# Designed miniproteins, single chains: the designs that were tried, part 101

Each design is a single chain, and the fold is of that chain. pLDDT is the mean over its residues in the fold that is shown.

## One batch from the design tools (miniprotein)

Design m3737
Fold by ESMFold2-Fast:
Structure m3737 (fold): chain A 69 residues (1-69)
Amino acid sequence: SRAELEKRLEELEREIEELKKEIEKLEKEYKENENSEIAVKLLNRLIGAKLRLIGAEFEKELLERKLKA
């Protein structure tokens, strides 16, 4: 139903905002880090978070299209 799609959209918007905050924190830590081993671990976490964000934004786009149809 439309109500279920709208509820999922709200949940997804919260998830996207949390992921954006996580990415900002990881990017700051990465830029401030001078230890190469820690930098690699931070970069891997950053890549993972960015991939999750792409997935969430894609799902949001699909839900918005369904709500407009």
Scores: mean pLDDT 85

Design m3738
Fold by ESMFold2-Fast:
Structure m3738 (fold): chain A 57 residues (1-57)
Amino acid sequence: MEEKIEELKARIKELLSQPDTPQKRLEINRLVKELAELKGITSFEDYLKLLKEIENE
């Protein structure tokens, strides 16, 4: 579980470092949703907070 969380987080961060495109944005959203489910996050607000935390790291 912890390994999957770190892997998803790393993939999201790597995608965020690449040029912003609609396709990459969709991929990032899917990965963040998967990460949120693993962390037990169900609210949209907490989901956005998680995304911002990943971007800040």
Scores: mean pLDDT 74

Design m3739
Fold by ESMFold2-Fast:
Structure m3739 (fold): chain A 83 residues (1-83)
Amino acid sequence: MEADRELLRRLFPHASDEEIDFIIELAKENGIPIEFIIRALLPFANTSTPLTELARKIVELYKEGKSTEEILQALAELVMSNE
C-alpha cells in the first residue's frame, strides 16, 4: 500500500494526495491490480483530465472485460472530449 502510493506520487508528481488515495482505494475495492491502472494512466499523466476520472473509466471497462487496447482508446477519447 505505501509502496503503491510512493510509486503513484513519483509517476504523477502533479497529482494531489487525494487523487492518489482515491486511485489506490478504487483498485482495492474493485480487486484490480494497481499496476494495470498505473500502466493505463501513464500515457495521460500530463493531460487536463483528472486522474480520478481516468481511473474510474479504467475500472469500469476492466470490469466489463474490455481489452487493454479498448481501455486505452476510451481514455484517449475521454481526454479529447474534455479539452
Scores: mean pLDDT 79

Design m3740
Fold by ESMFold2-Fast:
Structure m3740 (fold): chain A 86 residues (1-86)
Amino acid sequence: MEELLKKADELIEELKRLIKELLSEENKEEIEKLLKKLEEKLKEAEKLLEELKKTGDEELLKKALELEIAIGMAGIVIGVAKSILS
């Protein structure tokens, strides 16, 4: 339980950090690099979300909701960034 909660908190913070960095970056090559990192972390977060949902534990399900919100934000940012780069 504690290990899964800590891993979820770390991924949520990493997603938020990458989103913030991406939104402040103006160099196209650096944006593409940050976008790739965000997509990789999003994939890791989606896997963890499924693990959290399978537990049925109330505290882990609350953390799953926080992670799902962070995943949703990252997905929107990725979609917008890709449309701008195209």
Scores: mean pLDDT 83

Design m3741
Fold by ESMFold2-Fast:
Structure m3741 (fold): chain A 71 residues (1-71)
Amino acid sequence: MSPLEQARARLDEILAELKAKIADLSAAEIEGEFNRRASAVMAAVPAELRAEALAALREKSNELQKLIEEK
């Protein structure tokens, strides 16, 4: 699996875990957990792939924000 595919898969896992806990956590707690875990994912991405990884991060962040707004 490529580093970009690994980053996307890890971001999807983070989203799925937060979605499962969305009723139990505040918006601030959800955003804080996502940001911490997403930062670790991004730190593992090679510099040459960071632009593509940032696009994936933005997409997943938008999905999370929509879930928070529906809360």
Scores: mean pLDDT 81

Design m3742
Fold by ESMFold2-Fast:
Structure m3742 (fold): chain A 65 residues (1-65)
Amino acid sequence: MMSIREAMGLVAVATFGTLGARLVRMEDGRIVVELTTDPKEAEKLEAELRRVMAKLGLELEVRRV
């Protein structure tokens, strides 16, 4: 069952969707995200996502295209 924290994590990924973040999956407190932007922007976006997910107690896996 999806927790409120997991739901908040999904909203955060959706918010960054316009910046090149795409949700791949969410499973038991772990979010997998694909970044489709250029490498320099991907580094900044990954850092911001890790900051948000850490506050929510969620693990983040990042994949780059």
Scores: mean pLDDT 77

Design m3743
Fold by ESMFold2-Fast:
Structure m3743 (fold): chain A 93 residues (1-93)
Amino acid sequence: MEEEKEKKEKEKEEAKKKIKEAEEKLKEAKEMAEKAEELEKKGEELLKDPEKAEEGKKLIEEAKELRKEAQKKFEEAAEKLGEAQRKLIELEE
């Protein structure tokens, strides 16, 4: 009985750590998405000036790459969060 309780406590702590880790990654993904939005706006403004059009294109491409990275991080973090939450529920019956 006591050995089983110790094992459950360790597994619960592990699940809680994974939840925190996933929450941190979700925050990072959100920050990355916001940064991408700023770069896209700046790039669009530069595209209005023919002399700065090349610079504007680079910023828009950078923003697209950041958006793709942010989306992937959101998906990965959400999957890990769900897995950790499910494990925690299973440990509590």
Scores: mean pLDDT 82

Design m3744
Fold by ESMFold2-Fast:
Order: sequence, then structure tokens, then C-alpha cells
Structure m3744 (fold): chain A 92 residues (1-92)
Amino acid sequence: MESRAIAARVDAETAARLAALAGIAAPADPVWALLLDNGERALLALFGADGSGALAEVDPAAAAEIAALLRAQPGAVEGPWEEVGARLEAAA
């Protein structure tokens, strides 16, 4: 199954907005946000600088709003998961 992803570096304010849309708590020191959509499920992942993370499944309306927020971030990457994963690894 082809998984698509959107990833961006995020500040604490953006991470808090994303976490609220997903119904979860934001990490204390957020660095990256990732929206993964495999056609059946959409998942939001938030990553802290210490390697901590929060993960939640999101509904289609929340996924659309999260996608728009991530696309608005400077340096946002969107594409197949393999491409986005490689870009995240290179930016670590």
C-alpha cells in the first residue's frame, strides 16, 4: 500500500495546535510533526528533541486541517513515505 506523508519542523505553538486537533498532548520540546496517510488511516506523529514522541490516529477532517498547517510550515516535505522518511533522516 502506498503511504503518503507530510512532515515539517514545528515550534511549540504549532505543535500545540496539531496536538489539539488530534486530541493528544504535545511533547515538551517539539521539533518535528508528521502526518502519515496510507489510504485507510491517517496518523499524526509529534517528535521531541529528546526522541520522545506522541502518536494519534486522526479523522479525515482533522487530517485535512493538519495537512494544511504542515504545508504552511517553512521547509515542509510532502510525498511518498520513503521520500519523506529520507528527508527527515537527513535533517536530524
Scores: mean pLDDT 78

Design m3745
Fold by ESMFold2-Fast:
Structure m3745 (fold): chain A 60 residues (1-60)
Amino acid sequence: SAEEIKRRIALLEGEIGALELAKIMAEKFGDEERVEELEERIARLREELAELRRKLKEAE
C-alpha cells in the first residue's frame, strides 16, 4: 500500500541520516576504510529510496 511505502521511505531516510553522521565521525578519526564502507551503504540505501519513491508514484 501507499501508506506502507511512505513508512518505509521515512525509515530509510532516518537510516541514511544515521550513516551520514557515522561517516562524518569516521572521517574525523581518519578511518578511510570505514568511510568507504559507509559511502557504499549510503549509496545502496539512496538507490532503494529512489525505487520506493518511484513505486509510491505508481501506487498514487
Scores: mean pLDDT 87

Design m3746
Fold by ESMFold2-Fast:
Structure m3746 (fold): chain A 59 residues (1-59)
Amino acid sequence: GAEAEELARRAVELAREGRLEEAQRLGTKSVILASEAGDEELAARAAREVGEAMREAAG
């Protein structure tokens, strides 16, 4: 839903800011909410996008 999408977007922003711990927390919450809503495509996309942003920010 909209909340899961917003959390995923915010998690990517936080990762780009170097706030990796907060990014991981919001990213995990986004995936959980998407999965609970039955939106497995959003859950997979959120996990991928947040994970990639965190890896790029970490070096």
Scores: mean pLDDT 83

Design m3747
Fold by ESMFold2-Fast:
Structure m3747 (fold): chain A 87 residues (1-87)
Amino acid sequence: SKKEKAKELVEKAKELLKQGRYEEAARLAQEAIKLDPDNAEAWLLLGKAYLKLGRYQEAAQYAAKAVFLDPDNEEAIALLDAAQGGL
């Protein structure tokens, strides 16, 4: 299903992010969002990648979307705070 493929892309994006491959991680996270726009983890990973790339405005927007979809996600809340601190 599209949601299962989105989850696979999310796991690959997490691995790329750990390797410092931020642009590739962002690309896979965007592909996951196209397949499942309600996948909070995909939005979180996109925000994390953009924060690492120094794109604080976009990072904050993507982190806010992750918080909206999963309000109890402490990592998404922390990312939003960090991205706003870079503005």
Scores: mean pLDDT 89

Design m3748
Fold by ESMFold2-Fast:
Structure m3748 (fold): chain A 94 residues (1-94)
Amino acid sequence: LEEEAREALARGEEALRAGDLREALRHADRAIDLARRLFEETGDAETAKELLRRAQEIAREAMRLAETDRDLVLEAIGLILRAIGELLDIELAE
């Protein structure tokens, strides 16, 4: 789970550098799901929050770069909000 999430984040960051915003968002989405599962299965809040913040950063950068593509912007906003929600759930669960 942690290795898979870190791999997804690395691929998302590579996609951002290549200008492939759709791939960056797909990898950020996968990282959010893996971070949630990591917390549910292990209780490792620190690592899960780190992974969620990194996925949120990828989505925010993709949103900034995709400012003329409404569909990509909306997809990125959805991922940002989901990452924030997962971060809040972890903090409330402690």
Scores: mean pLDDT 86

Design m3749
Fold by ESMFold2-Fast:
Structure m3749 (fold): chain A 82 residues (1-82)
Amino acid sequence: IDEIVEESIEEVMKKNNKDYILPTELPEVVEEVVRRLTEKGLDPKKAKDSIIRHLSKNIPGLTDMGRYIILPDLVDILLEPY
């Protein structure tokens, strides 16, 4: 799961020609993670903690509120359909 999340973030960064993730790109990252996990028969909801951890490292200027409250809530919302 961690490897798939890392590869998904790298793919989004390459597509957007940068080495970091913007908050507006969170849906794109989550969609890529979900796609890769479902192709392997894995539950996308099990990736929540991994997504939060890796995104926290790759979004510049994240506050404590952004990291511990806002980001987890947004990831939950984006994973809700799955």
Scores: mean pLDDT 74

Design m3750
Fold by ESMFold2-Fast:
Structure m3750 (fold): chain A 60 residues (1-60)
Amino acid sequence: MDEFLRWVEERFGREAAEELREIIERNKDNPVLAAILVTGEVMRRLADEVEEYLKDRVKF
């Protein structure tokens, strides 16, 4: 998990890594649920990056 959080920090920044760390800590008693929630958050952040990229390209 630590390697994953380092990748998130490098890819999306410290705030993203902190949010994912909080999700993991809040759901440490249910690792499957933690994995689902973390995956959803990563996918949402990737979607936000894609949206910004498309807005820059189609900004007229």
Scores: mean pLDDT 75

Design m3751
Fold by ESMFold2-Fast:
Structure m3751 (fold): chain A 67 residues (1-67)
Amino acid sequence: DTKALGQLYAEGAKRALENGDFETAERLAIAAAMYGDVEGAQEVADLLEKAGHTDLAERVRNAVKEA
């Protein structure tokens, strides 16, 4: 199930956020969107924006739009 794989990527992105690894969070959130967890990817984008990483959030949102 590709959505289940996407959810694992979204969980990894949230863990990266907890560690302050915003670049890894962006990359994993894009993977989450590509594998069908657009909700998880959007949540990570919102968290990146709140953390002040608006450019990384924009990249994730673009991936969500294309999914």
Scores: mean pLDDT 84

Design m3752
Fold by ESMFold2-Fast:
Structure m3752 (fold): chain A 59 residues (1-59)
Amino acid sequence: DKISEAEKYYEKALQAMKEGNIDEATKYALKAVNYYLEAGDDEKAQEIAERVSKAIAEA
């Protein structure tokens, strides 16, 4: 349930990043991280936060 929502927002974050919409990518990434945390998957939440932060920093 919450993992499905997290995956949905993570996909939206990646799509926004490809389009150069950094603001949207950041918003969707935060939603994905929050849903993973709500699901109790702290490791996955941290992994996604690190991957997105690195991608934004490289842009």
Scores: mean pLDDT 79

Design m3753
Fold by ESMFold2-Fast:
Structure m3753 (fold): chain A 79 residues (1-79)
Amino acid sequence: GMEEVERFFQRMEDLLKKYKEDIYNLAKERFGDEEEAEQYATFIGFLVAVAFADRENVSKEEALKYAKEILDRFLEIEK
């Protein structure tokens, strides 16, 4: 019902807040430009939140591994 939808969105917000700085730092390492890093971090943060919001527990290691793999693919395209 609606409570399940609300719980999903709350988990998304929690994941976005929890990993925002870590994902930004991963993007900054790869792209170097602050504006570009912020844009990639925002998109990748959203993808991490969507991918893991349905799980009861998400490890930092698992979430950041997922973020890193996507960022590395975008870096390959930018070459």
Scores: mean pLDDT 79

Design m3754
Fold by ESMFold2-Fast:
Structure m3754 (fold): chain A 64 residues (1-64)
Amino acid sequence: MTYGGVVVETDGDTAVIQTWRNSYTLTNLTPAPKVGERGTLTLLDDTTAEFTGEDGRVSRGTIV
């Protein structure tokens, strides 16, 4: 499942991504996105997600 999202908070390898439905906290993100970055959040399973920024950079992390 894929949502448009904005990075609203970051702390090291952790980011909070706000979607129209709710916010998702991802940890172990490599590379880490920046606050204010827009993109798409793709939920791969119950624990794994990818954030793809508008620049095409893909960050995979764990949903907490």
Scores: mean pLDDT 81

Design m3755
Fold by ESMFold2-Fast:
Structure m3755 (fold): chain A 100 residues (1-100)
Amino acid sequence: NMDKIKETAKNFIKNRDKRDQELEAFHTVVDDRYSDNRALAEALKRLFELIANLSSREDVLAAAEEVLAVTAPEDRAVMERLVERFLALYEELKKLEEEK
């Protein structure tokens, strides 16, 4: 849902505490869901942190490729969709930064 991505992006820009809460919540969910693949958990946390910090597009894309590289073959389609949503969030965050 693009509207949900836009709302999340606005909250990240306007409220540091909300951004930090979303980062901690994401770390908890990732560690729980991918407890059998620590490399994937760490790659996902890295990608989300780079996005939240408005890092360079080059660094964000490299982190996204790393997520897919450490994903098990059976989970690849699901993970590609998740990465697509993270990249969409990054583009909305960049738009809000440029409009400010």
Scores: mean pLDDT 76

Design m3757
Fold by ESMFold2-Fast:
Structure m3757 (fold): chain A 69 residues (1-69)
Amino acid sequence: SEEVEKLYLEAVKALVEGNYEEAIELFEKVLELDPNSPDAPFILRRLSELYRKLGNEEKAAYYEELAKG
């Protein structure tokens, strides 16, 4: 979906610009729209990393476990 691809690119842009909360919101929207994407494991690991950077260890652990399958 073009909309999913656009959201992914916006998430990556927010991440590069240091807007971690915005990047999280956009990555979560990508997973909501396409939970079975081949990219899902990479997005889940990225969300784990971002929540850890923000000090949210509970959410970081949650996404890390999801990324393992």
Scores: mean pLDDT 86

Design m3758
Fold by ESMFold2-Fast:
Structure m3758 (fold): chain A 55 residues (1-55)
Amino acid sequence: SMRARLKAELVEVAREYVRLLQSTDPKSQERAQELRAKMEELAKELGMTVVVNVS
C-alpha cells in the first residue's frame, strides 16, 4: 500500500537524521534540519506527529 511505502521512507529518513545529529559538523546540522522537515511532511501525510529523542 502507499501508506506502507511512506512509512518505510519515513524510517529511512529518520535513520539518516539520527546519524547526522551525532555529528558536531555545521554542514551535518544543516542537513539534519532539511531531513527533519521531510520527516514532518511524511508524518503529516500519514496523520502522525514526529517525535525524535537522542540520548
Scores: mean pLDDT 76

Design m3759
Fold by ESMFold2-Fast:
Structure m3759 (fold): chain A 58 residues (1-58)
Amino acid sequence: SAEAEALLAEGERLYAQGRYEEALAKYSEAGKLSDPDSPLGERATRLGTLAVIQLAEA
């Protein structure tokens, strides 16, 4: 959906700025609006995992 795509794009912008908690929130919302087996859903899950890893290393 356009909403899930917009949330994913915003999450990617936040991640690039080092704002991992905010990026994770956007990726989680994008994932909830997407089929997990879709390319967008898989990307949201992968990027969310990377954000969690960054937060765990803080």
Scores: mean pLDDT 81

Design m3760
Fold by ESMFold2-Fast:
Structure m3760 (fold): chain A 68 residues (1-68)
Amino acid sequence: KKEKIKELLDKLIEAIKKKDKDEVAKLAQEIASLDPSLSDTLIEIGGLIANEKYEEAIKLAEETKEKI
């Protein structure tokens, strides 16, 4: 479970780097489905992306991966 979530978080970070909002949404949904406790963090990441704060979104995703 944790390994799969880390893999999906890595893919999420790559999608953010590419500014691929559709892929970000898909990956966020998959992560939240596997671990609903991450839903609030994924909403925060989405908010950062909506405000074009891509570097902060990447940092938050990396920090989230480290805590798992």
Scores: mean pLDDT 83

Design m3761
Fold by ESMFold2-Fast:
Structure m3761 (fold): chain A 87 residues (1-87)
Amino acid sequence: SMEEKLQEIVRETTERLKELVEKGEVSEEQADEAEMAIYTLAQEYADGRISEAQVRAYLDRLIARFEREAPAVARVIRETAERIEAA
């Protein structure tokens, strides 16, 4: 289900971002911002406040935002979402 896929995206993105923070490639602030944004998206979907189509649009918007500010964060979100969506 989309809800299960979003929960997996939240978990894997959080884990990968923690690794990048430990390596000094991403700031803790950037990681926290990305984690909260994806978590909020997942909760909005679980609450029935947004559709599956809106989830995709919001993920794409989030990736675009981070591509400008923190490219490593955008890459993690994009790669994680693509892999889980394909599964």
Scores: mean pLDDT 84

Design m3762
Fold by ESMFold2-Fast:
Structure m3762 (fold): chain A 67 residues (1-67)
Amino acid sequence: MEHLERGKELAKEGRLMEAAGEYAKAIEADPNDAEAYANLGDVLAEMGLDAGAEAMRARALELDPSL
């Protein structure tokens, strides 16, 4: 997925808000993308948005319990 890969690259560069935007687009394109929710949760946690991070991680586990 283009948006997922772009989000990963932006997060690696420390562009956390832009990474979150790309992960949100990945979720919009595929609402069942557990990896996009997990990566969004990680970026939100790095930004100090702990409640949002926990919500996204919970959704990722709901979509993919093996995560």
Scores: mean pLDDT 83

Design m3763
Fold by ESMFold2-Fast:
Structure m3763 (fold): chain A 100 residues (1-100)
Amino acid sequence: SLDEEYQKLVEEVGDLFVGALSLLPDGSPAEEELRRLGRRLTEAAQKKDIEAVIEEVERAIALLRAVLPTLSPADQARMERILARLEELRARLRELKEKM
């Protein structure tokens, strides 16, 4: 169902946020902002506000792209994989919204 597809996409976005948080310095401004975006994502998802979910994913992508050059080469490679998957999930969420 569309609800099952939506739930799966939201869960995968949440997992990617956790993965990205592990690459950011503890207590950094970027970590604090990503945690705020994650809380807003959870609230939007619970309300089934797909537009708000997409907006929080877009904000996370912008944040993570901005911090990417500050990471070690190994962590940059990990973050680039997270970013690529977030972009794919954003596209799938937009496609799902058109069906709803």
Scores: mean pLDDT 89

Design m3764
Fold by ESMFold2-Fast:
Structure m3764 (fold): chain A 120 residues (1-120)
Amino acid sequence: DKLIKEGKYEEAKEEYEERIKKDPDDAEAWNKLGEVLLLLGKYEEAREYFEKAIELDPDYAEAWNNLGVVLAKLGKREEALEYLEKAIELDPDYVLAQAALESLDPELKEQLRKKLEAKR
């Protein structure tokens, strides 16, 4: 997180790759590596790492949210909405916060916001 916040994406990538080498079941490290790749614009690679994170921890709302965001950037809007809905089911407050920080399509963002309101 600190390296990502400081824009040191290549250093962050190396750190999370090292974590994965030591513990391949570290779902957080897979999710954070995907996040770095998303910030570097490597959307297909980011997708693979987020998919690995949810395979290891199916209740990881952040990973479901991040997969939805990367699918939206790849133009896969229906799949993006399904994964964002899954993240809402797991943690509604987290998904709302992350959706606010992401440059989602305005229509997709409004659909997500309305689904969050309907669950309250």
Scores: mean pLDDT 78

Design m3765
Fold by ESMFold2-Fast:
Structure m3765 (fold): chain A 68 residues (1-68)
Amino acid sequence: SAAARAQAILAETEARIRALPGVESAVVRIEDGRVRAWVRLSSDDEAERNAALQEVQRLIAEAQARIA
């Protein structure tokens, strides 16, 4: 089903985000038809934090395109 496929994509995306350097925790869900991530970062460096957030945004956009 489309719902089962979406759940598999969300789980895959969450695992990929959790594997990123500087990510301490991550949860990925669909809210209001959009893929959203709640991410805790371990880095105190703004540049490293921004790099991690850019990768998270890229992975979320990829997941959104695959689900849509």
Scores: mean pLDDT 85

Design m3766
Fold by ESMFold2-Fast:
Structure m3766 (fold): chain A 75 residues (1-75)
Amino acid sequence: SRERGLELLAKGNEAFKQGKYEEAIKLYREALSLLPEDDPERATAYENLGMAYMVQGKLEESNEYFLKAALLRKK
């Protein structure tokens, strides 16, 4: 499951680079569902979700995901 989660995270990054922000968001959310709760890549996925929402002007959702990432980074 972790291996698949990391694969989806990478696919999300490629979608983001192509400007496919909604596809990137979907892939990042799928990655989070497959990554273990203690996986440091979960913080990366939240940061990438925050960034995807920010570039779309969805600032409230962006802030929520950046906060989730920051809380994980404290551990």
Scores: mean pLDDT 84

Design m3767
Fold by ESMFold2-Fast:
Structure m3767 (fold): chain A 76 residues (1-76)
Amino acid sequence: MAEEALEKAVEALERVIELLRAGASVDDPEVQEAAAEGERAAREAIAAARAAGDEALVEEAHRRVGELQREAARVV
């Protein structure tokens, strides 16, 4: 469950980076939709990992999501 949600978050955030690199604006509806999906999936992954007591997965989720968010900010 948590791992599946984390993969969805990663895919959505990678989509944001792809759109931004292709010249889309942060105000573009597709970018905003992908970012919202990534945020929802990331929250779900972290909540599920915490509920399972999987501290390593919580740390990994924060690390992977944070890296992708920093990459998206770099592209803008």
Scores: mean pLDDT 82

Design m3768
Fold by ESMFold2-Fast:
Structure m3768 (fold): chain A 82 residues (1-82)
Amino acid sequence: ELPKIEGISEENKEIAEKLFKDAVEMVERALAEGHSPGAAITAAVMYLLSLRHPDAPDLGMTDEELDLLIRKIADYLEERFG
């Protein structure tokens, strides 16, 4: 199962777990389609970084929490797939 993310508020854990799962599924799908691990991870991380854009849907997270989440997801993807 997906690792728990330290430093995320209780109210944001559900969305954090969803974003973690979505990122893993994006990498797994890209790998299944023949992309390299580096390309797959880059695409997932770029998607997560796009959530910081002012026009992105409001996730209810602070910029600091979102940055922490993106960093932890990126580190996990590199460890698991890189």
Scores: mean pLDDT 77

Design m3769
Fold by ESMFold2-Fast:
Structure m3769 (fold): chain A 83 residues (1-83)
Amino acid sequence: GPEAELEAIDAELDAVDAALAAATTVAQLQAAIAAAEAVLKRVMELLKKIEDRELILRAIGAGLRAIGLIFDAEQRLAALQAA
């Protein structure tokens, strides 16, 4: 159900966060962006199916976290490519 999907999404975001924290190369940053974008897509699809307010707020939180990870990774990628 939606709660199990959100738990899986939270675990995937934790993995992306850890990967991004360990990233030192362009390829690793690109992989982290792709992973975070995939999670964001899953959150957007899940939001179409949820009617429970508390689950909607959790899904929005996960989406915002994914967006934050994408922006951080893209900023770091741009800095590495500009050097």
Scores: mean pLDDT 87

Design m3770
Fold by ESMFold2-Fast:
Structure m3770 (fold): chain A 83 residues (1-83)
Amino acid sequence: SLSDILRAIGLALRAIGLEIELEGLLKKKPDEEAEKLLEKAKELFKEGVKAFKEGNIEKAIELFEKAIELLEEALKLAKEKVA
């Protein structure tokens, strides 16, 4: 549905915002564990974009949500190391 498409777009934008924040923090203080989570999140995001382009909106939503979870975990680690 159009509602699901808009949800997928909203999740993708949230993931991009979290990635930008995380990369900014990692530039101040590198963290190997957070960097590994960031790379996994980037892979999931790429798969989500592919699913979205293929019309599999449900799969895109699932993949973007998983990417967001990894980015939020990585941000917790990065914030502890910068503080």
Scores: mean pLDDT 88

Design m3771
Fold by ESMFold2-Fast:
Structure m3771 (fold): chain A 86 residues (1-86)
Amino acid sequence: MVKVVVANSVEEARRLAEETGGKLVIIDADGATEEDFYEKIREAVKDPSAKTVVVAVIGSDPNTHAKGLDLAKKAAEKVRKELEEE
């Protein structure tokens, strides 16, 4: 079972990845769509060596970052459901 976690910052994500031995995925929210977030997270969970996928979002401004976090959380939830029989 692969765990998908969305971190509030790149620093938190790096720490979580180190603690779990997980795969770190950093997504740039600038110009990214909901589909881009989904594809990046989905691709990361295909890695059989990763038991945990830790997602971090970067953005050029606070509004872009906040929107990116919402998109990352939605994409992570969708991927998690697909991994857990949905």
Scores: mean pLDDT 80

Design m3772
Fold by ESMFold2-Fast:
Structure m3772 (fold): chain A 66 residues (1-66)
Amino acid sequence: LGAIARAALGDLERHYGVDREELYRLIVELLEQGKSQEEIAEELVRRYGIPLRVALGLVRAIEESL
């Protein structure tokens, strides 16, 4: 996992109370299913209330780390 993605996951855990490992696993699973970054970001908004721009940035950082 890249340093940027790791830092973003830590920030989201602190600010939104989400489990970083659960969040990472969900994003990787949805990427493996062929979901777009936008679709995954919308799912994070729906499930966790993470702002769309923040969610999209996280998904991009994780995909770039794969």
Scores: mean pLDDT 82

Design m3773
Fold by ESMFold2-Fast:
Structure m3773 (fold): chain A 72 residues (1-72)
Amino acid sequence: SPVDISTLSPEVRALLAAASLEPDLAVRQAAVATIVALGPGADAHAEALRAAMALPDPAEAVAALRAILAAA
């Protein structure tokens, strides 16, 4: 189901926008899926999510995003 972005904080919406602009498809899909799965609580992981999305290696970025979700 589509995420109702009106229930998300400005920080979570900014994270989702950044994820949607990721140049690598696998990173973009993993980032969006992780933020959606965390929901409104994604703001508690904002630093970790931004750091994961900033990784230059797509495989490392995907692994980091999965680790954030697994630890939540």
Scores: mean pLDDT 81

